# Designed miniproteins, single chains, part 12

Each design is a single chain, and the fold is of that chain. pLDDT is the mean over its residues in the fold that is shown.

## One batch from the design tools (miniprotein)

Design m388
Fold by ESMFold2-Fast:
Structure m388 (fold): chain A 55 residues (1-55)
Amino acid sequence: ARARQAAIRAETAARVAELVEQIKKETNPSVQQKLRDEANALILAGQAELEAIAA
């Protein structure tokens, strides 16, 4: 259980970090907002996966 939770957290963190780097390099505020929404969606999906494993 803990090993799977750690893997999900690590994968989510890596994908979010990549999006954060893209946001920092992006100059268009509409595109930055889309990248932020994508990062938030990944965080929520990761939380849902962790909750499903805990149940």
Scores: mean pLDDT 80

Design m389
Fold by ESMFold2-Fast:
Structure m389 (fold): chain A 61 residues (1-61)
Amino acid sequence: MKYDVLFEDNNGNVTGLGTFDTKEEAIEYAKKTINEPLKLIDDGETIVFETSSGKVYILPV
């Protein structure tokens, strides 16, 4: 199973940031790419982080 990292800005625009082989690689990439504090708001099948500029989604594909 692979994991997509998506960024949704505060205007609802979604950008794909990459696809990773593990959830841990996807989370690490999000932390390196988003130069803002990540607040974990959902830890289900889709991981959701809130930032001041939008939300980061990590979802299985």
Scores: mean pLDDT 80

Design m390
Fold by ESMFold2-Fast:
Structure m390 (fold): chain A 68 residues (1-68)
Amino acid sequence: SMEEIKKLREEIKKALEQVPESKKETAQEIADNMIESADKLEKEGNYEGAITMLKNGLRSVKTIRETE
């Protein structure tokens, strides 16, 4: 749903805030790429694809945060 997509975007934003300063640019770039891909899928009406992409983006940001 649109609401789930909004919630996932908010979770990615919060996860990015917790990334160490030294990794913030890399994490932001990955998040931006995933969000852009999700935006395209959402615009096409592929909400399931958008949700999957955002979930993958969130996982990637969390992994970057933890891989010190």
Scores: mean pLDDT 82

Design m391
Fold by ESMFold2-Fast:
Structure m391 (fold): chain A 70 residues (1-70)
Amino acid sequence: SMLEEARELGRRTARLLHHAHPDAAPEELLAMAERAFEQQVLVHTPEELREALREAFLAGAREALAELYP
């Protein structure tokens, strides 16, 4: 599903950002991930779908960051 794909993309994005910036705080990495989502999402995506995709993406990012910063 699109939400599962968004969540997995969030996890991958957070892991990639951590590898690129290993000294950055989890909150900084999460902010970077949120900016990446906004740059990647299609401009004509309906608001409800955009919000659901954002929440799924950020949930995935938070899950990956929790694993990296136990």
Scores: mean pLDDT 83

Design m392
Fold by ESMFold2-Fast:
Structure m392 (fold): chain A 63 residues (1-63)
Amino acid sequence: MNITVNLTVTSTAASYTVTIKLKGLPDIEVTVPGTPGTYEKTFSVTADGKEVNITVKVNVTAG
């Protein structure tokens, strides 16, 4: 199963940490630079005996 999370951040800080809480899955923390750009990170987690791939896409824009 594949889950994609899309986030947009207007940046005034050097970095951002996002905690993703999905029902039935462990919490996932993603740290991205505050530099404008698109950042993508993929996590593999196991839930109910099945592998779940979670892709987090963060679009950072200048404030």
Scores: mean pLDDT 78

Design m393
Fold by ESMFold2-Fast:
Structure m393 (fold): chain A 92 residues (1-92)
Amino acid sequence: SPEESVLERVKNILKAGLQGVKDAKTEEELKGILTRTENLLRQVLEEYKDQLSPEQRALLEDVIARVEEGKNLSKEEAIKLFEEMIDEVERA
């Protein structure tokens, strides 16, 4: 939506990612969900690159890096990571 904030877009992507992580039955499914989430977040960064504040860019770049690192985490650790990222974005 044109009225949707960048942070609201990021939050919605992370919430969908969290649900995907919770539903994952295998390590391959988990990695696929994390890869999809990373790609969607990178698309937001590219689409909004000229509209992001320095603080919003830093937050989005941090979130992307943490999702990428999530590919090396257990399912339980990935769930916690997503919940922490959602909470941080909601407070931003």
Scores: mean pLDDT 86

Design m394
Fold by ESMFold2-Fast:
Structure m394 (fold): chain A 62 residues (1-62)
Amino acid sequence: VQAKLELAEALEELGRLDEAVEVYKSILEEDPGFLAGLKLVEKLRALGREEEAEELEELLKA
């Protein structure tokens, strides 16, 4: 999980936001931690993928 989090952060620094989103999704599948979900929501909104961000927020609140 930690190595994947570092990978996602590196992808963000490189401007590869779509790939970072996929890594955050992978982290949530392995460990459905709230922090990984919160970061994924933030990145989805930054990319204009608001529908996906809203769906994920509903899942995190459930």
Scores: mean pLDDT 73

Design m395
Fold by ESMFold2-Fast:
Structure m395 (fold): chain A 87 residues (1-87)
Amino acid sequence: PPPVLSPEGLELLLRAGEEYERYVKKAEEAEKKGDYDSAIEYLKKGIEFLERALEEARRRGDEATADVLESMLKEVKDKLKEVEKKK
């Protein structure tokens, strides 16, 4: 059976995902304009929100939510490295 997230874990993921998507979208818009400094700033803000959510999931012992957040963090950190190489 698929892993079942707690209601609290689902709320945390939805909130963190909304903030992450917002900052990634702003970073992509900045990158399209050649504004790599702003793109880097927005990606770092997205990382900050995901790291705070991950800390909260770990504090609660919610391993399933923590695993999802860690995967999202890996993706945004990889994107940050790619943008930094273009600067």
Scores: mean pLDDT 80

Design m396
Fold by ESMFold2-Fast:
Structure m396 (fold): chain A 91 residues (1-91)
Amino acid sequence: IEVKGEVLPDGTHVMTAKLDGPENHYLQLMWMRADGPSVYISKLAGAGETLVQRVKSSGTVKAVALLMERRPSGELVPVMVAETITLTPPP
């Protein structure tokens, strides 16, 4: 699992995650903005896909990358928290 974060000059937080794992594994980003109490969640990205999430915030964005596994039953379950990233815009 590869996870990267970047803050653009306009205050846009860009989070990129990629999974080169088995076909039944998926990545999902979960993030919080300092300007609100809400927890947000991205779409799923499969093996070989690049997940890009853009969030505009004047404050800090904290994100975690979740590794999800699709079971033989078809159920999608979280297997691990792959990485935590914290992105703070420049002053």
Scores: mean pLDDT 75

Design m397
Fold by ESMFold2-Fast:
Structure m397 (fold): chain A 81 residues (1-81)
Amino acid sequence: GPLSYTLTSTTSSPTKPVLVSAEQLDETTVRATLGNVPKDFSLSDSTLTDSEGRSYVIESADKLSRDEDNPEVTVVYRRVA
């Protein structure tokens, strides 16, 4: 069945990102949209865990929103070995 995903954030910001959507592109790659992203967000500041306990780290990010009320980032996660 389809996997569910949990976002873990290590940011020191009072605003923590939330997982809006996650789509598995292949066996090791997940595309996700994160909401409430703080201005100080780094690619190393979040990890994703699937319902089977596999961990993923951000490989790339393609956009930061300029809207402070709903800042969104689309990121690609890659499964760690």
Scores: mean pLDDT 73

Design m398
Fold by ESMFold2-Fast:
Structure m398 (fold): chain A 81 residues (1-81)
Amino acid sequence: SEESEKLIEKYREEVRKWLETPEGLRVMREAAEGLVLMGRAVRKLSPPEAQPEAEETIKKAEEKRREFEEEYERAKREEEE
């Protein structure tokens, strides 16, 4: 129902706010790091023709890890001062 959808949207908003906190950003950074490690393992097992796609996936995960790291450091500084 629309009422249930509004309740879910409110929950998503709470999650979004949490993801903007240092705690949420740290968790997302750690998750992205885990994806990088998993991607490297998958790449090692991939045939040569699949290597470029595996490398692109790892690169995107590394970019996300860096972005969350930068956001975490910024949020932590703003929270302390």
Scores: mean pLDDT 81

Design m399
Fold by ESMFold2-Fast:
Structure m399 (fold): chain A 85 residues (1-85)
Amino acid sequence: SERARLDEILLRLGEPPLPADASLEERILRAVAAMEEKLAAGETLRLEDVLWVTRLAARLAGEPLERAEVPVGAIAARQAAQAAA
């Protein structure tokens, strides 16, 4: 389920567990905030996780997926390339 995948991503990000009754929207917003903080700090995140959370956040906000996915995915890919060089 989307909830289970979000919980796994939050655990990988080192975020504390959310209550069982927390909404899917609250979980999405927590994951977005954690990812934005780590990306701004120059940390390398798993691209699949970043893209998937960005798609969910775009859906929640009613934003076009194509516009939301490209910047975040490009930043993650660039950071991975810089870490390898």
Scores: mean pLDDT 69

Design m400
Fold by ESMFold2-Fast:
Structure m400 (fold): chain A 94 residues (1-94)
Amino acid sequence: LEEKVKRLKEIAKEAIETNFDPELVDKLLEIVLEIMKDPSVPVEDQTRIGFLALATVSDALVAHRTKSEEDRRGAEESLRVLIEEIEEVLKKVK
């Protein structure tokens, strides 16, 4: 799980730097799905992470399309919340 979270943070940084390039958003979703499939992650946390991932992808696609600073900040905030929730799950597993 820790290695997957580390990879998620690396992809997240690249996504922010590219204003949420759709290919990087897709890679980000792939790693989030790998984290959700990890047997150490409780079902309740899988559901919450899934909802946050959908919100993050939606905001990221809007930010990339509009290229507005407001939408970009919204997408960065959604991504931050998603990563924080995943880190809280990682703490519970340890």
Scores: mean pLDDT 81

Design m401
Fold by ESMFold2-Fast:
Structure m401 (fold): chain A 92 residues (1-92)
Amino acid sequence: MEEELKKLEEKIEELIKEYKEAVEAGDKEKIKKLGAEITKLLQELYELTPEEKKEEVIEYLKEKVWELLTFQAKKEGVDPAVIEEVKREAAA
């Protein structure tokens, strides 16, 4: 199980890199496809995680979601200071 979870995390990180490249390129179809695939893998990671470690995985999921949202928002021209303020308030 631990090896399977680690493989999922590695795949998620790889897809996030591809997602960021697609965002930089303005490839809307690839962004949509990669976003859906990342979401499926994040859900699978959560479902495969033992109950005792679910809170750790929730924090990991939150970080990955914020990473994708902040990258997309910065590319759309949202002020980085606003993004950090929203993230800070959501964490409080």
Scores: mean pLDDT 75

Design m402
Fold by ESMFold2-Fast:
Formats: sequence, structure tokens, C-alpha cells
Structure m402 (fold): chain A 85 residues (1-85)
Amino acid sequence: AKLKVTITLKPMNEKELNEVLEKIKQILESSPAVESVEVVEKTKDKIVLEITIKEEVDPEEFAKLLKEKILEEIPLVEKVEIEII
């Protein structure tokens, strides 16, 4: 399955934006459910990712857990929106 993840960011500088992206990549790379991650868009206010997850993984359950983990671990994230595509 494929997920479109839109991460809306609190006001921050470029260094903080790069640190947020690094943390997001670490969260995704640590997950055995993730096959690939593509950064589709990166702006000062928003990061858009396309994530391919393994066939055995429930995309709705994964989306819920990922959203909770990002919001918990990255305080500069305002909101996370995930769409199954």
C-alpha cells in the first residue's frame, strides 16, 4: 500500500526544518513496515512524503500509529494528515 503524509510545521528556521526531516526519516527507517520513503515536497511550512508499506501491513493502522508517533516525538509539528493512495 502507499500513503501520502502531509506534515504541517510550526514556524521554524531552516536548521530546525532539516532536524525535523531527519527525525521523520529515522522514525520511518526504524519501522519494519516501511519499504520506501519519497520526499515529494519540502517547504518552510510543510513536508509531503509518499511512503510505501509492506503488503502484510494494514495501511489504516499504520497511518494511525505513524501520526501519533510523529506528533509525540517532534514538538515542531503542528499536525499530520495521512491519505491512503
Scores: mean pLDDT 80

Design m403
Fold by ESMFold2-Fast:
Structure m403 (fold): chain A 66 residues (1-66)
Amino acid sequence: MTYEVTAVTSPIVNLTTGEIFEPGETITVENVASITVDEETGVLTITTADGTVYLGDASGVKVTEI
């Protein structure tokens, strides 16, 4: 599955590369295997089939399937 992920009020971090996407940026994430939200911390985790991991704040990041 492919998702468009927009940093609205919080950044998106690519944990695999260390790249940070600032508020106002949109990225396309291909081959998404899972999307999870930690209920205690609000941390959004997106994992791709190739093992790339993205972190964000679920309250500050918009995720849309495309």
Scores: mean pLDDT 85

Design m404
Fold by ESMFold2-Fast:
Structure m404 (fold): chain A 57 residues (1-57)
Amino acid sequence: DLRRQAVMAILQGDDQTAIRYVQQLVDQGRIDDARNVARFADRQGRTDLADRIRSLI
């Protein structure tokens, strides 16, 4: 699952991989999943990453 892979990348501190998976979610029209990943990043205290993810939507 693409959303799960993005979340796992965030947990591992792999921002580049997380952004790539989110871009794939957006490209597939899975906007709610991309928003969910951004919200997860906020919950992890990664406001910078959450803002970057939202910029892709």
Scores: mean pLDDT 88

Design m405
Fold by ESMFold2-Fast:
Structure m405 (fold): chain A 61 residues (1-61)
Amino acid sequence: SAIEKLKEEIRKLEEEKERLSRQMKDAAEAGDHKLASELNKKIQEITKKIEELQREIKELE
């Protein structure tokens, strides 16, 4: 179903967000503040996408 596919996409995005969060921490600890900032922006974009997909699920239910 469309809802199942959206839930699968959210799970994949959550996994990517976790991976990027670890990379951001590593970059910050290494003093690469530019990379840490770029990774943080990607994390924020993924968070917004997850929220949009969650809203789509609610609209379909």
Scores: mean pLDDT 88

Design m406
Fold by ESMFold2-Fast:
Structure m406 (fold): chain A 104 residues (1-104)
Amino acid sequence: MKEELEWLKKFIEEQAKKNGAKVVTDPDFLKKNLTEEQLNNILKRLDSKIAEVKAEISRLEEEYQNNKDDPEKVAELQAKIDELRTSLSNLEKNRKIVKEALEK
């Protein structure tokens, strides 16, 4: 139970740090192995990480707008934004799975 929370914490950190892998959490596995309180704690953690990644994307998008005349900087920023958007997609997918585990 604590180990699964630590696993998901590590997974969230890896997704935010350019993991590149699409990971799908099984809602039936979560329902069988985690309490409702633990699932709610994971959901809060996912919400916090999603907000953090969204804030970083917004910061990089602002930096992109300020550096449009530098093609190397633009390419670097675009690559970082694309990676963070992939991580955000994976985090939002996992949030939906955790929420599904809580609801049924």
Scores: mean pLDDT 71

Design m407
Fold by ESMFold2-Fast:
Structure m407 (fold): chain A 74 residues (1-74)
Amino acid sequence: MSGEELYRKYEAGTHGEDGKGKGSGPDLTKIFETRSVAEIAQELRNGIPGTSVPALSDEETAELVRYLRTFGEP
């Protein structure tokens, strides 16, 4: 499953397809301003309590992190 597919499955309902937020969801382009890639990857591997994001495999984590980083690119 690609990072885009993982994002749409677990994240797009909260953060929107553009990552800029969807009402209540935070702007994911700013997540890497306050948190490292390693911290985000660690949470994705362990799952995020209270969210729809389960514990992801190393491959799924790498793909999703790669996709999330595209939201911060010019």
Scores: mean pLDDT 67

Design m408
Fold by ESMFold2-Fast:
Structure m408 (fold): chain A 55 residues (1-55)
Amino acid sequence: SSALRSALEAQRQKLREEARRLTDQAGREIKEGGSMDKAMELLDQAAELYREMLE
């Protein structure tokens, strides 16, 4: 169904955008001398979103 395909594409775009945002935040934490633990948490969340896209 084209409606189902469009919904899946929209969901994948949202996941990709959120994953990029989390990765960018992790990079800022590292560059600005923030918490490495926080950066790792953000990267773990981004990795989970990428796993959802591969499902």
Scores: mean pLDDT 81

Design m409
Fold by ESMFold2-Fast:
Structure m409 (fold): chain A 91 residues (1-91)
Amino acid sequence: SAEEKELSREVVLLEAEATAYWLLYYLKKKYGSEEETKKVAEELLKKYEELKKRLEELLAKSKNPKLQAEIETSLRELEERIEELRKELER
């Protein structure tokens, strides 16, 4: 349906945003200072919590089992990245 297409598009855009943020964090961790890395980790943690909330809202709206499974996988990956960012801030 058109509604399912729109939900799928939003999921892809959120996944792309999450990937872009992770690449920025990775580059900062590899080439930046510890202070800069922690600053980026703090900002990205907030962004990742918002992405998680938006994916949970899309999951609640979806009636397609395949799309639901995709969103659940993305939510698990976001939670793992959130945990990694929290660990960086505890160093």
Scores: mean pLDDT 86

Design m410
Fold by ESMFold2-Fast:
Structure m410 (fold): chain A 66 residues (1-66)
Amino acid sequence: SLAALQAKATALISAYLAGEISVADLIAAVPADVAAAAHLLLQQGKSAAAIKAATAQAITALAAAA
């Protein structure tokens, strides 16, 4: 479900931002577009809140495209 995907993505992105999991673990568990968006924003020095907001938006866009 979309809600389960959002919850899983949020938890994994939080763990990744905290340095608890590798990028390989993140990519394996979430859609590539979500992982790529989180990576790009992290490289740009965006806050964790901004990264979570952008990734939630990316998940919503993927759901709308389906």
Scores: mean pLDDT 70

Design m411
Fold by ESMFold2-Fast:
Structure m411 (fold): chain A 93 residues (1-93)
Amino acid sequence: MSELIKKISQELYELVEKLEYKPRAKAATYTAASLRIIGTVEQKILENPEIEEEELEKIAEEEYRKIKEELEEMVKEVEERLEELKKKEEEEK
């Protein structure tokens, strides 16, 4: 298994943990993201069966980059919602 896949898996796990979801929803999010990367790589292999491993690694990293940006935006939205709820509770005290 390449070091890139290990790095992606670890970073993805850490991002999903920040979403504050229940364990089942976190597992589903992680699985969906992983399948999206795999599906993108498999599609590129089907389009060009002679594709170099280095090119496949770049494709996997680029798809992960998109997923990372999407998950970071979701984390930001969750953090903003939690801060709004905290402010509302303090105003009601």
Scores: mean pLDDT 75

Design m412
Fold by ESMFold2-Fast:
Formats: structure tokens, C-alpha cells, sequence
Structure m412 (fold): chain A 69 residues (1-69)
């Protein structure tokens, strides 16, 4: 569940044009998150780091990822 959520976010960031290193760092952060609050915080940081045109798509994927955690 957590692995699937982290993978989904990473794939969306890569498709949005985010650097591979940044997308991987987000995935690793999500996998290390011990609480739902930490997971949400990392997702918020990922959305803010994303290109403006991709923020809405990433926000929707983040909602789906939170349902898996």
C-alpha cells in the first residue's frame, strides 16, 4: 500500500517533468514517513516543487495516495 502510493507519486512527478533525482527523493521520503501527517507533509512539498501546470494533477494523485496509506 505505502509502496504503491510512493510509486504512483514518483511516476506522476516524472511525467510532469520533475527531475528524476527529486522524484526519487520524494518516493524515499514517503516510504520513510512513519505517520500519515508526515506523509501528507511530503506530498505538500512535492506539489509545491512541481511545475505550475502539473500541480493540479499531482494534487489529485496525492489524494489517491493518501487513501492507500
Amino acid sequence: AMEEAAEMVQETLLKAGVHEEVALAVKEGLLRAKTKEEFERILEQAIEAAPEEAKEEIREVAKKALELV
Scores: mean pLDDT 78

Design m413
Fold by ESMFold2-Fast:
Structure m413 (fold): chain A 77 residues (1-77)
Amino acid sequence: MEKPVIVEKKEFDVEVDSLDELVALAMIYGSSIASTLSKDKNNSEIKVDSTDTKAVATVKIVDDEGEKIVEIVFNRV
């Protein structure tokens, strides 16, 4: 039986000196969201994917209500 999946996308413009800083920023933000949402025994998973100018943090939360996915996009400027 399929559980409802909610996808939320956020996008930020960031000034960083390197791709490594961009990925670190995405991971820090993703970890902050996962920590906030998982306080009530939610299972949380964080993945960060990057390209030359973009990092995407994907936070997946699974609880008794269903599955929620939050995508956070950081663009290097």
Scores: mean pLDDT 73

Design m414
Fold by ESMFold2-Fast:
Structure m414 (fold): chain A 92 residues (1-92)
Amino acid sequence: VDKEDGDRFREVTVPKLKENPLSEEQLIILQTMGTYATLNNKFDEFIEFFKNIDDLEYAIKKAEELIKEYENTNPETAEALKKAKEKLEAKL
């Protein structure tokens, strides 16, 4: 995103996250999705994910998709996502 879009996104998302704090596991998945979306021009998918982040089943599904994308390119990120997914599954 350009700087103006980034600043606007931050102004909207930061207050929401402050009022509705996400778990560490949800934050790991959200941060990884944000990076993935930025690199692949999938910002709309990131916004959809952010809107549905409180749906743990949806968050788990997105973590599985990200694990498949990262397991061959960044194994450390994939491992962190696997641990986050397992902890979210334990909360269901």
Scores: mean pLDDT 72

Design m415
Fold by ESMFold2-Fast:
Structure m415 (fold): chain A 80 residues (1-80)
Amino acid sequence: MVEERLKKLREFEKDSAGYIRKLFDIALKKTNNLNEAIELIYQISLDLARDASVEEIAKKYNLTDEEVEFLKELREKLGL
């Protein structure tokens, strides 16, 4: 029910808020604290902007297959 509303809001606005939240969740799983998670998000964002392959980023940050698919979607949404 909450998930259904979140899906509609994301589809309606197509804003970055949902993507930033998902990036944050991924970063928190791979870091020891909030500051490290923020730094990891920043580094992943820089790598995406520098045209690093999703496969390279996946290896660098030990991403799961689901997280890799999310990163591909994020790249497409950012027009990178």
Scores: mean pLDDT 71

Design m416
Fold by ESMFold2-Fast:
Structure m416 (fold): chain A 85 residues (1-85)
Amino acid sequence: SMNQQQARAKMREVEVKVLNDVIDYGDKVKASLDVLVTVVDYARRLVEEERDKYIKENKVPSDEEQKKLYDEVLEKAKKLMDELL
């Protein structure tokens, strides 16, 4: 459906933004490649899990929902990275 295509596109934008900012944070804290890969995989899974919920419910995330997800995933990813350093 058009809603599923829009949900995939919007959630891909959130994923790219989160992963770029996770990688940037990893560089700032001098994370090893193994730590960075682990945290990037974790962040991707969180976004994909939320994406799948929107697809199943035939809903498109609002800009506010996209921002909230971005903020929550980035916070969780940074916390995990700090714990693995």
Scores: mean pLDDT 90

Design m417
Fold by ESMFold2-Fast:
Structure m417 (fold): chain A 66 residues (1-66)
Amino acid sequence: MTPEEAVIRVISQLTGLPEETLRKMTDEEKAEALNKVIPGFTKEDVERMRKAVENGLAALAEERAA
């Protein structure tokens, strides 16, 4: 699973929007959708989520490779 796929899944779970719809949206549009559920959510928060997932996947890969 890619970091982008994981972020889309999390946003889908939080917003109730289909993953297909989210895949076609920009980070700004995703942030706007999230703002309806979590007030104050920004495109920067979407990017932080992506980086957190990337770091989590990297840490898991490091642990399994060691």
Scores: mean pLDDT 73

Design m418
Fold by ESMFold2-Fast:
Structure m418 (fold): chain A 83 residues (1-83)
Amino acid sequence: PPDLTDPANLEEAVRALVEMARSLGVEITEEQARAILTGDPENPSLGTKELYMSIPGVGQQEVSQLTARMVGRQLLAIGEQIE
């Protein structure tokens, strides 16, 4: 899981996730994107998959693949631009 405790990195990650989801035809809020990136505060290890399942138009089958692809590409983009 990404360790995005730096506010600048987190803001870029949220923006990238929102744009990525939008390019896939899914509109999510920055709050939802942040929750996906940071994990559920109640259960960080649960967060990404469960939160994604709550987004309209996203199927459970797509959750694992979309999450892996989004997190992977996001970490690459953020790492190259910010780190």
Scores: mean pLDDT 54

Design m419
Fold by ESMFold2-Fast:
Structure m419 (fold): chain A 79 residues (1-79)
Amino acid sequence: KKISKEHLEAATEFSMAVISYAVAVTTGELSEEQREEITELILKANPLEIKASQGTASEEEIKELKEITKKIRELLKKA
């Protein structure tokens, strides 16, 4: 099955958010509470990201992955 642009974009944006989180953790910018919340979001998104990277995610799953990615980005902005 061919990976769609939407699948690739959703997976890529999530991966970049995770990298941003790792940098913020390393620099000590995040509170313990923020780290816990972001970690929970990453764990929730991991199965969706795997499906998106494989091109098997549904439109609903892609939407959920994008919403989780946006929430991670918002939490990182509050740091």
Scores: mean pLDDT 81

Design m420
Fold by ESMFold2-Fast:
Structure m420 (fold): chain A 98 residues (1-98)
Amino acid sequence: SDELRKEVIAEEILKALEKTGNGELGISGSVEVNGKQVFVSLTLDENGNLVNALVLEVDEEGNLKKLKITSVEVTEDSIKVEALTPEGEKIVIERSKK
Protein backbone atom coordinates (compact mmCIF):
# COMPACT_ATOMS: atom_id res chain seq x y z
CA SER A 1 0.00 0.00 0.00
CA ASP A 2 1.36 3.39 -1.02
CA GLU A 3 -0.36 4.98 2.00
CA LEU A 4 1.40 2.59 4.40
CA ARG A 5 4.77 3.29 2.73
CA LYS A 6 4.22 7.07 3.00
CA GLU A 7 3.28 6.73 6.69
CA VAL A 8 6.47 4.76 7.49
CA ILE A 9 8.63 7.32 5.64
CA ALA A 10 6.86 10.18 7.48
CA GLU A 11 7.53 8.58 10.89
CA GLU A 12 11.22 8.01 10.05
CA ILE A 13 11.65 11.62 8.86
CA LEU A 14 9.97 13.04 11.98
CA LYS A 15 12.19 10.91 14.24
CA ALA A 16 15.31 12.16 12.43
CA LEU A 17 14.14 15.79 12.60
CA GLU A 18 13.47 15.58 16.38
CA LYS A 19 17.18 15.02 17.11
CA THR A 20 18.55 18.07 18.93
CA GLY A 21 22.15 19.19 19.36
CA ASN A 22 23.80 20.01 22.69
CA GLY A 23 22.68 23.52 23.74
CA GLU A 24 20.45 23.90 20.64
CA LEU A 25 16.66 23.99 20.38
CA GLY A 26 15.32 21.70 17.67
CA ILE A 27 11.88 22.40 16.23
CA SER A 28 10.44 19.80 13.86
CA GLY A 29 7.10 18.85 12.41
CA SER A 30 5.00 18.12 9.36
CA VAL A 31 2.37 20.16 7.56
CA GLU A 32 0.09 19.50 4.61
CA VAL A 33 0.29 22.23 1.94
CA ASN A 34 -1.93 21.98 -1.16
CA GLY A 35 -2.38 18.22 -0.59
CA LYS A 36 1.39 17.58 -0.29
CA GLN A 37 3.18 16.47 2.87
CA VAL A 38 5.98 18.85 3.92
CA PHE A 39 8.51 18.23 6.71
CA VAL A 40 10.34 21.01 8.52
CA SER A 41 13.42 20.93 10.77
CA LEU A 42 14.71 24.14 12.38
CA THR A 43 17.60 24.48 14.83
CA LEU A 44 18.12 27.55 17.03
CA ASP A 45 21.20 28.37 19.08
CA GLU A 46 21.06 29.45 22.74
CA ASN A 47 20.50 33.09 21.62
CA GLY A 48 17.46 32.17 19.49
CA ASN A 49 19.32 32.58 16.18
CA LEU A 50 18.61 30.18 13.32
CA VAL A 51 21.57 27.78 12.83
CA ASN A 52 20.01 25.24 10.46
CA ALA A 53 16.82 24.95 8.42
CA LEU A 54 15.56 22.09 6.25
CA VAL A 55 12.29 21.81 4.33
CA LEU A 56 11.44 18.55 2.57
CA GLU A 57 8.46 17.76 0.33
CA VAL A 58 7.22 14.18 -0.13
CA ASP A 59 5.95 13.57 -3.67
CA GLU A 60 3.21 11.12 -4.72
CA GLU A 61 5.83 8.35 -5.18
CA GLY A 62 7.30 8.85 -1.67
CA ASN A 63 10.47 10.57 -2.88
CA LEU A 64 11.98 13.39 -0.81
CA LYS A 65 12.59 16.79 -2.45
CA LYS A 66 14.64 19.44 -0.67
CA LEU A 67 12.93 22.81 -1.13
CA LYS A 68 14.69 26.15 -1.60
CA ILE A 69 14.22 28.32 1.48
CA THR A 70 13.63 31.95 0.43
CA SER A 71 12.81 33.56 3.79
CA VAL A 72 13.01 32.77 7.52
CA GLU A 73 11.37 35.05 10.09
CA VAL A 74 12.10 34.34 13.77
CA THR A 75 9.90 36.06 16.38
CA GLU A 76 9.62 35.66 20.17
CA ASP A 77 6.68 33.20 19.79
CA SER A 78 7.15 31.61 16.35
CA ILE A 79 9.29 30.79 13.33
CA LYS A 80 7.94 31.42 9.82
CA VAL A 81 9.65 29.76 6.83
CA GLU A 82 9.00 30.48 3.16
CA ALA A 83 10.15 27.98 0.53
CA LEU A 84 9.76 27.41 -3.20
CA THR A 85 8.92 24.13 -4.92
CA PRO A 86 10.79 23.17 -8.14
CA GLU A 87 7.70 24.48 -10.01
CA GLY A 88 8.09 27.92 -8.34
CA GLU A 89 5.10 27.49 -5.99
CA LYS A 90 5.48 29.36 -2.69
CA ILE A 91 5.00 27.40 0.54
CA VAL A 92 4.66 29.13 3.92
CA ILE A 93 5.22 27.15 7.14
CA GLU A 94 4.79 28.60 10.63
CA ARG A 95 5.86 26.78 13.81
CA SER A 96 5.24 27.86 17.40
CA LYS A 97 8.18 27.95 19.86
CA LYS A 98 5.74 27.16 22.71
Scores: mean pLDDT 65

Design m421
Fold by ESMFold2-Fast:
Structure m421 (fold): chain A 72 residues (1-72)
Amino acid sequence: RREEIKERAREMAKNAGMTFTEEALEYLAERLEGASEEQVNRVIAQALVLAGSAGRKTVEVEDIERALELVL
């Protein structure tokens, strides 16, 4: 479950030319462990947008916190 969420995040980040910190991946997996696949994909996509809009190529815990507020 957590590993599946982390792998999904890595795949989506790779497609966007981005990466996640290990802390961000763990935080994402912990917060979304009970979430649907649609919710997982939406949070990951939003976190990537937030990091990218800040001029970063790396998604951090803060981006995930904000994405969770916007999506869930």
Scores: mean pLDDT 85

Design m422
Fold by ESMFold2-Fast:
Structure m422 (fold): chain A 98 residues (1-98)
Amino acid sequence: HMTPEEKRQRYLEKLREILEKVETLKARFDAAAQAGDLPGALAIVEEMLRLVEEAHRIYDEAKAAGLLTPEMEELYRKIVALHDEAVARLQALQDAAA
């Protein structure tokens, strides 16, 4: 049995953990992209998408519970932005390789 504040803290910590994982994957993606490793870059983008989907579920759950904070919204936005940047770079590299 958790208080609303304990639930907010749990959602916030989960989103922070996901952001750290996405930042780590983005660094690996940038290295793979720089090396011209398109299969490796694609695999990393797919892993980033799974984390974005997890973050979206947490965001939706927090919102439905009336527990969504501006900090949670900012963390979710940062997670999505990192994935969007990786997808855009991957698309540009695939277009250049065609």
Scores: mean pLDDT 90

Design m423
Fold by ESMFold2-Fast:
Structure m423 (fold): chain A 83 residues (1-83)
Amino acid sequence: MAKELLEKAKKLLQEANDLLQKAVDEYGEEGVPLEVKREAAELYLEAAKLLKEALELLGLDTTPAEKAIEEGEKLLKELDEEL
């Protein structure tokens, strides 16, 4: 179970990175659409939540994942305020 969660988290992080890289390649760093940034932030947050769950199941320190969740939530709120 923990291994499956870690694999899902890795896939989501890769998807977020690929999405942002394609947008940067197409539009430039300053031209990335807000909707793309929001989608990448959502993928990042989901990955961080899965990582936390996996760490809990493994009995490991969840602090790094909790920090990632907080950062992802803050980023998403900032992007949401750009509406």
Scores: mean pLDDT 79

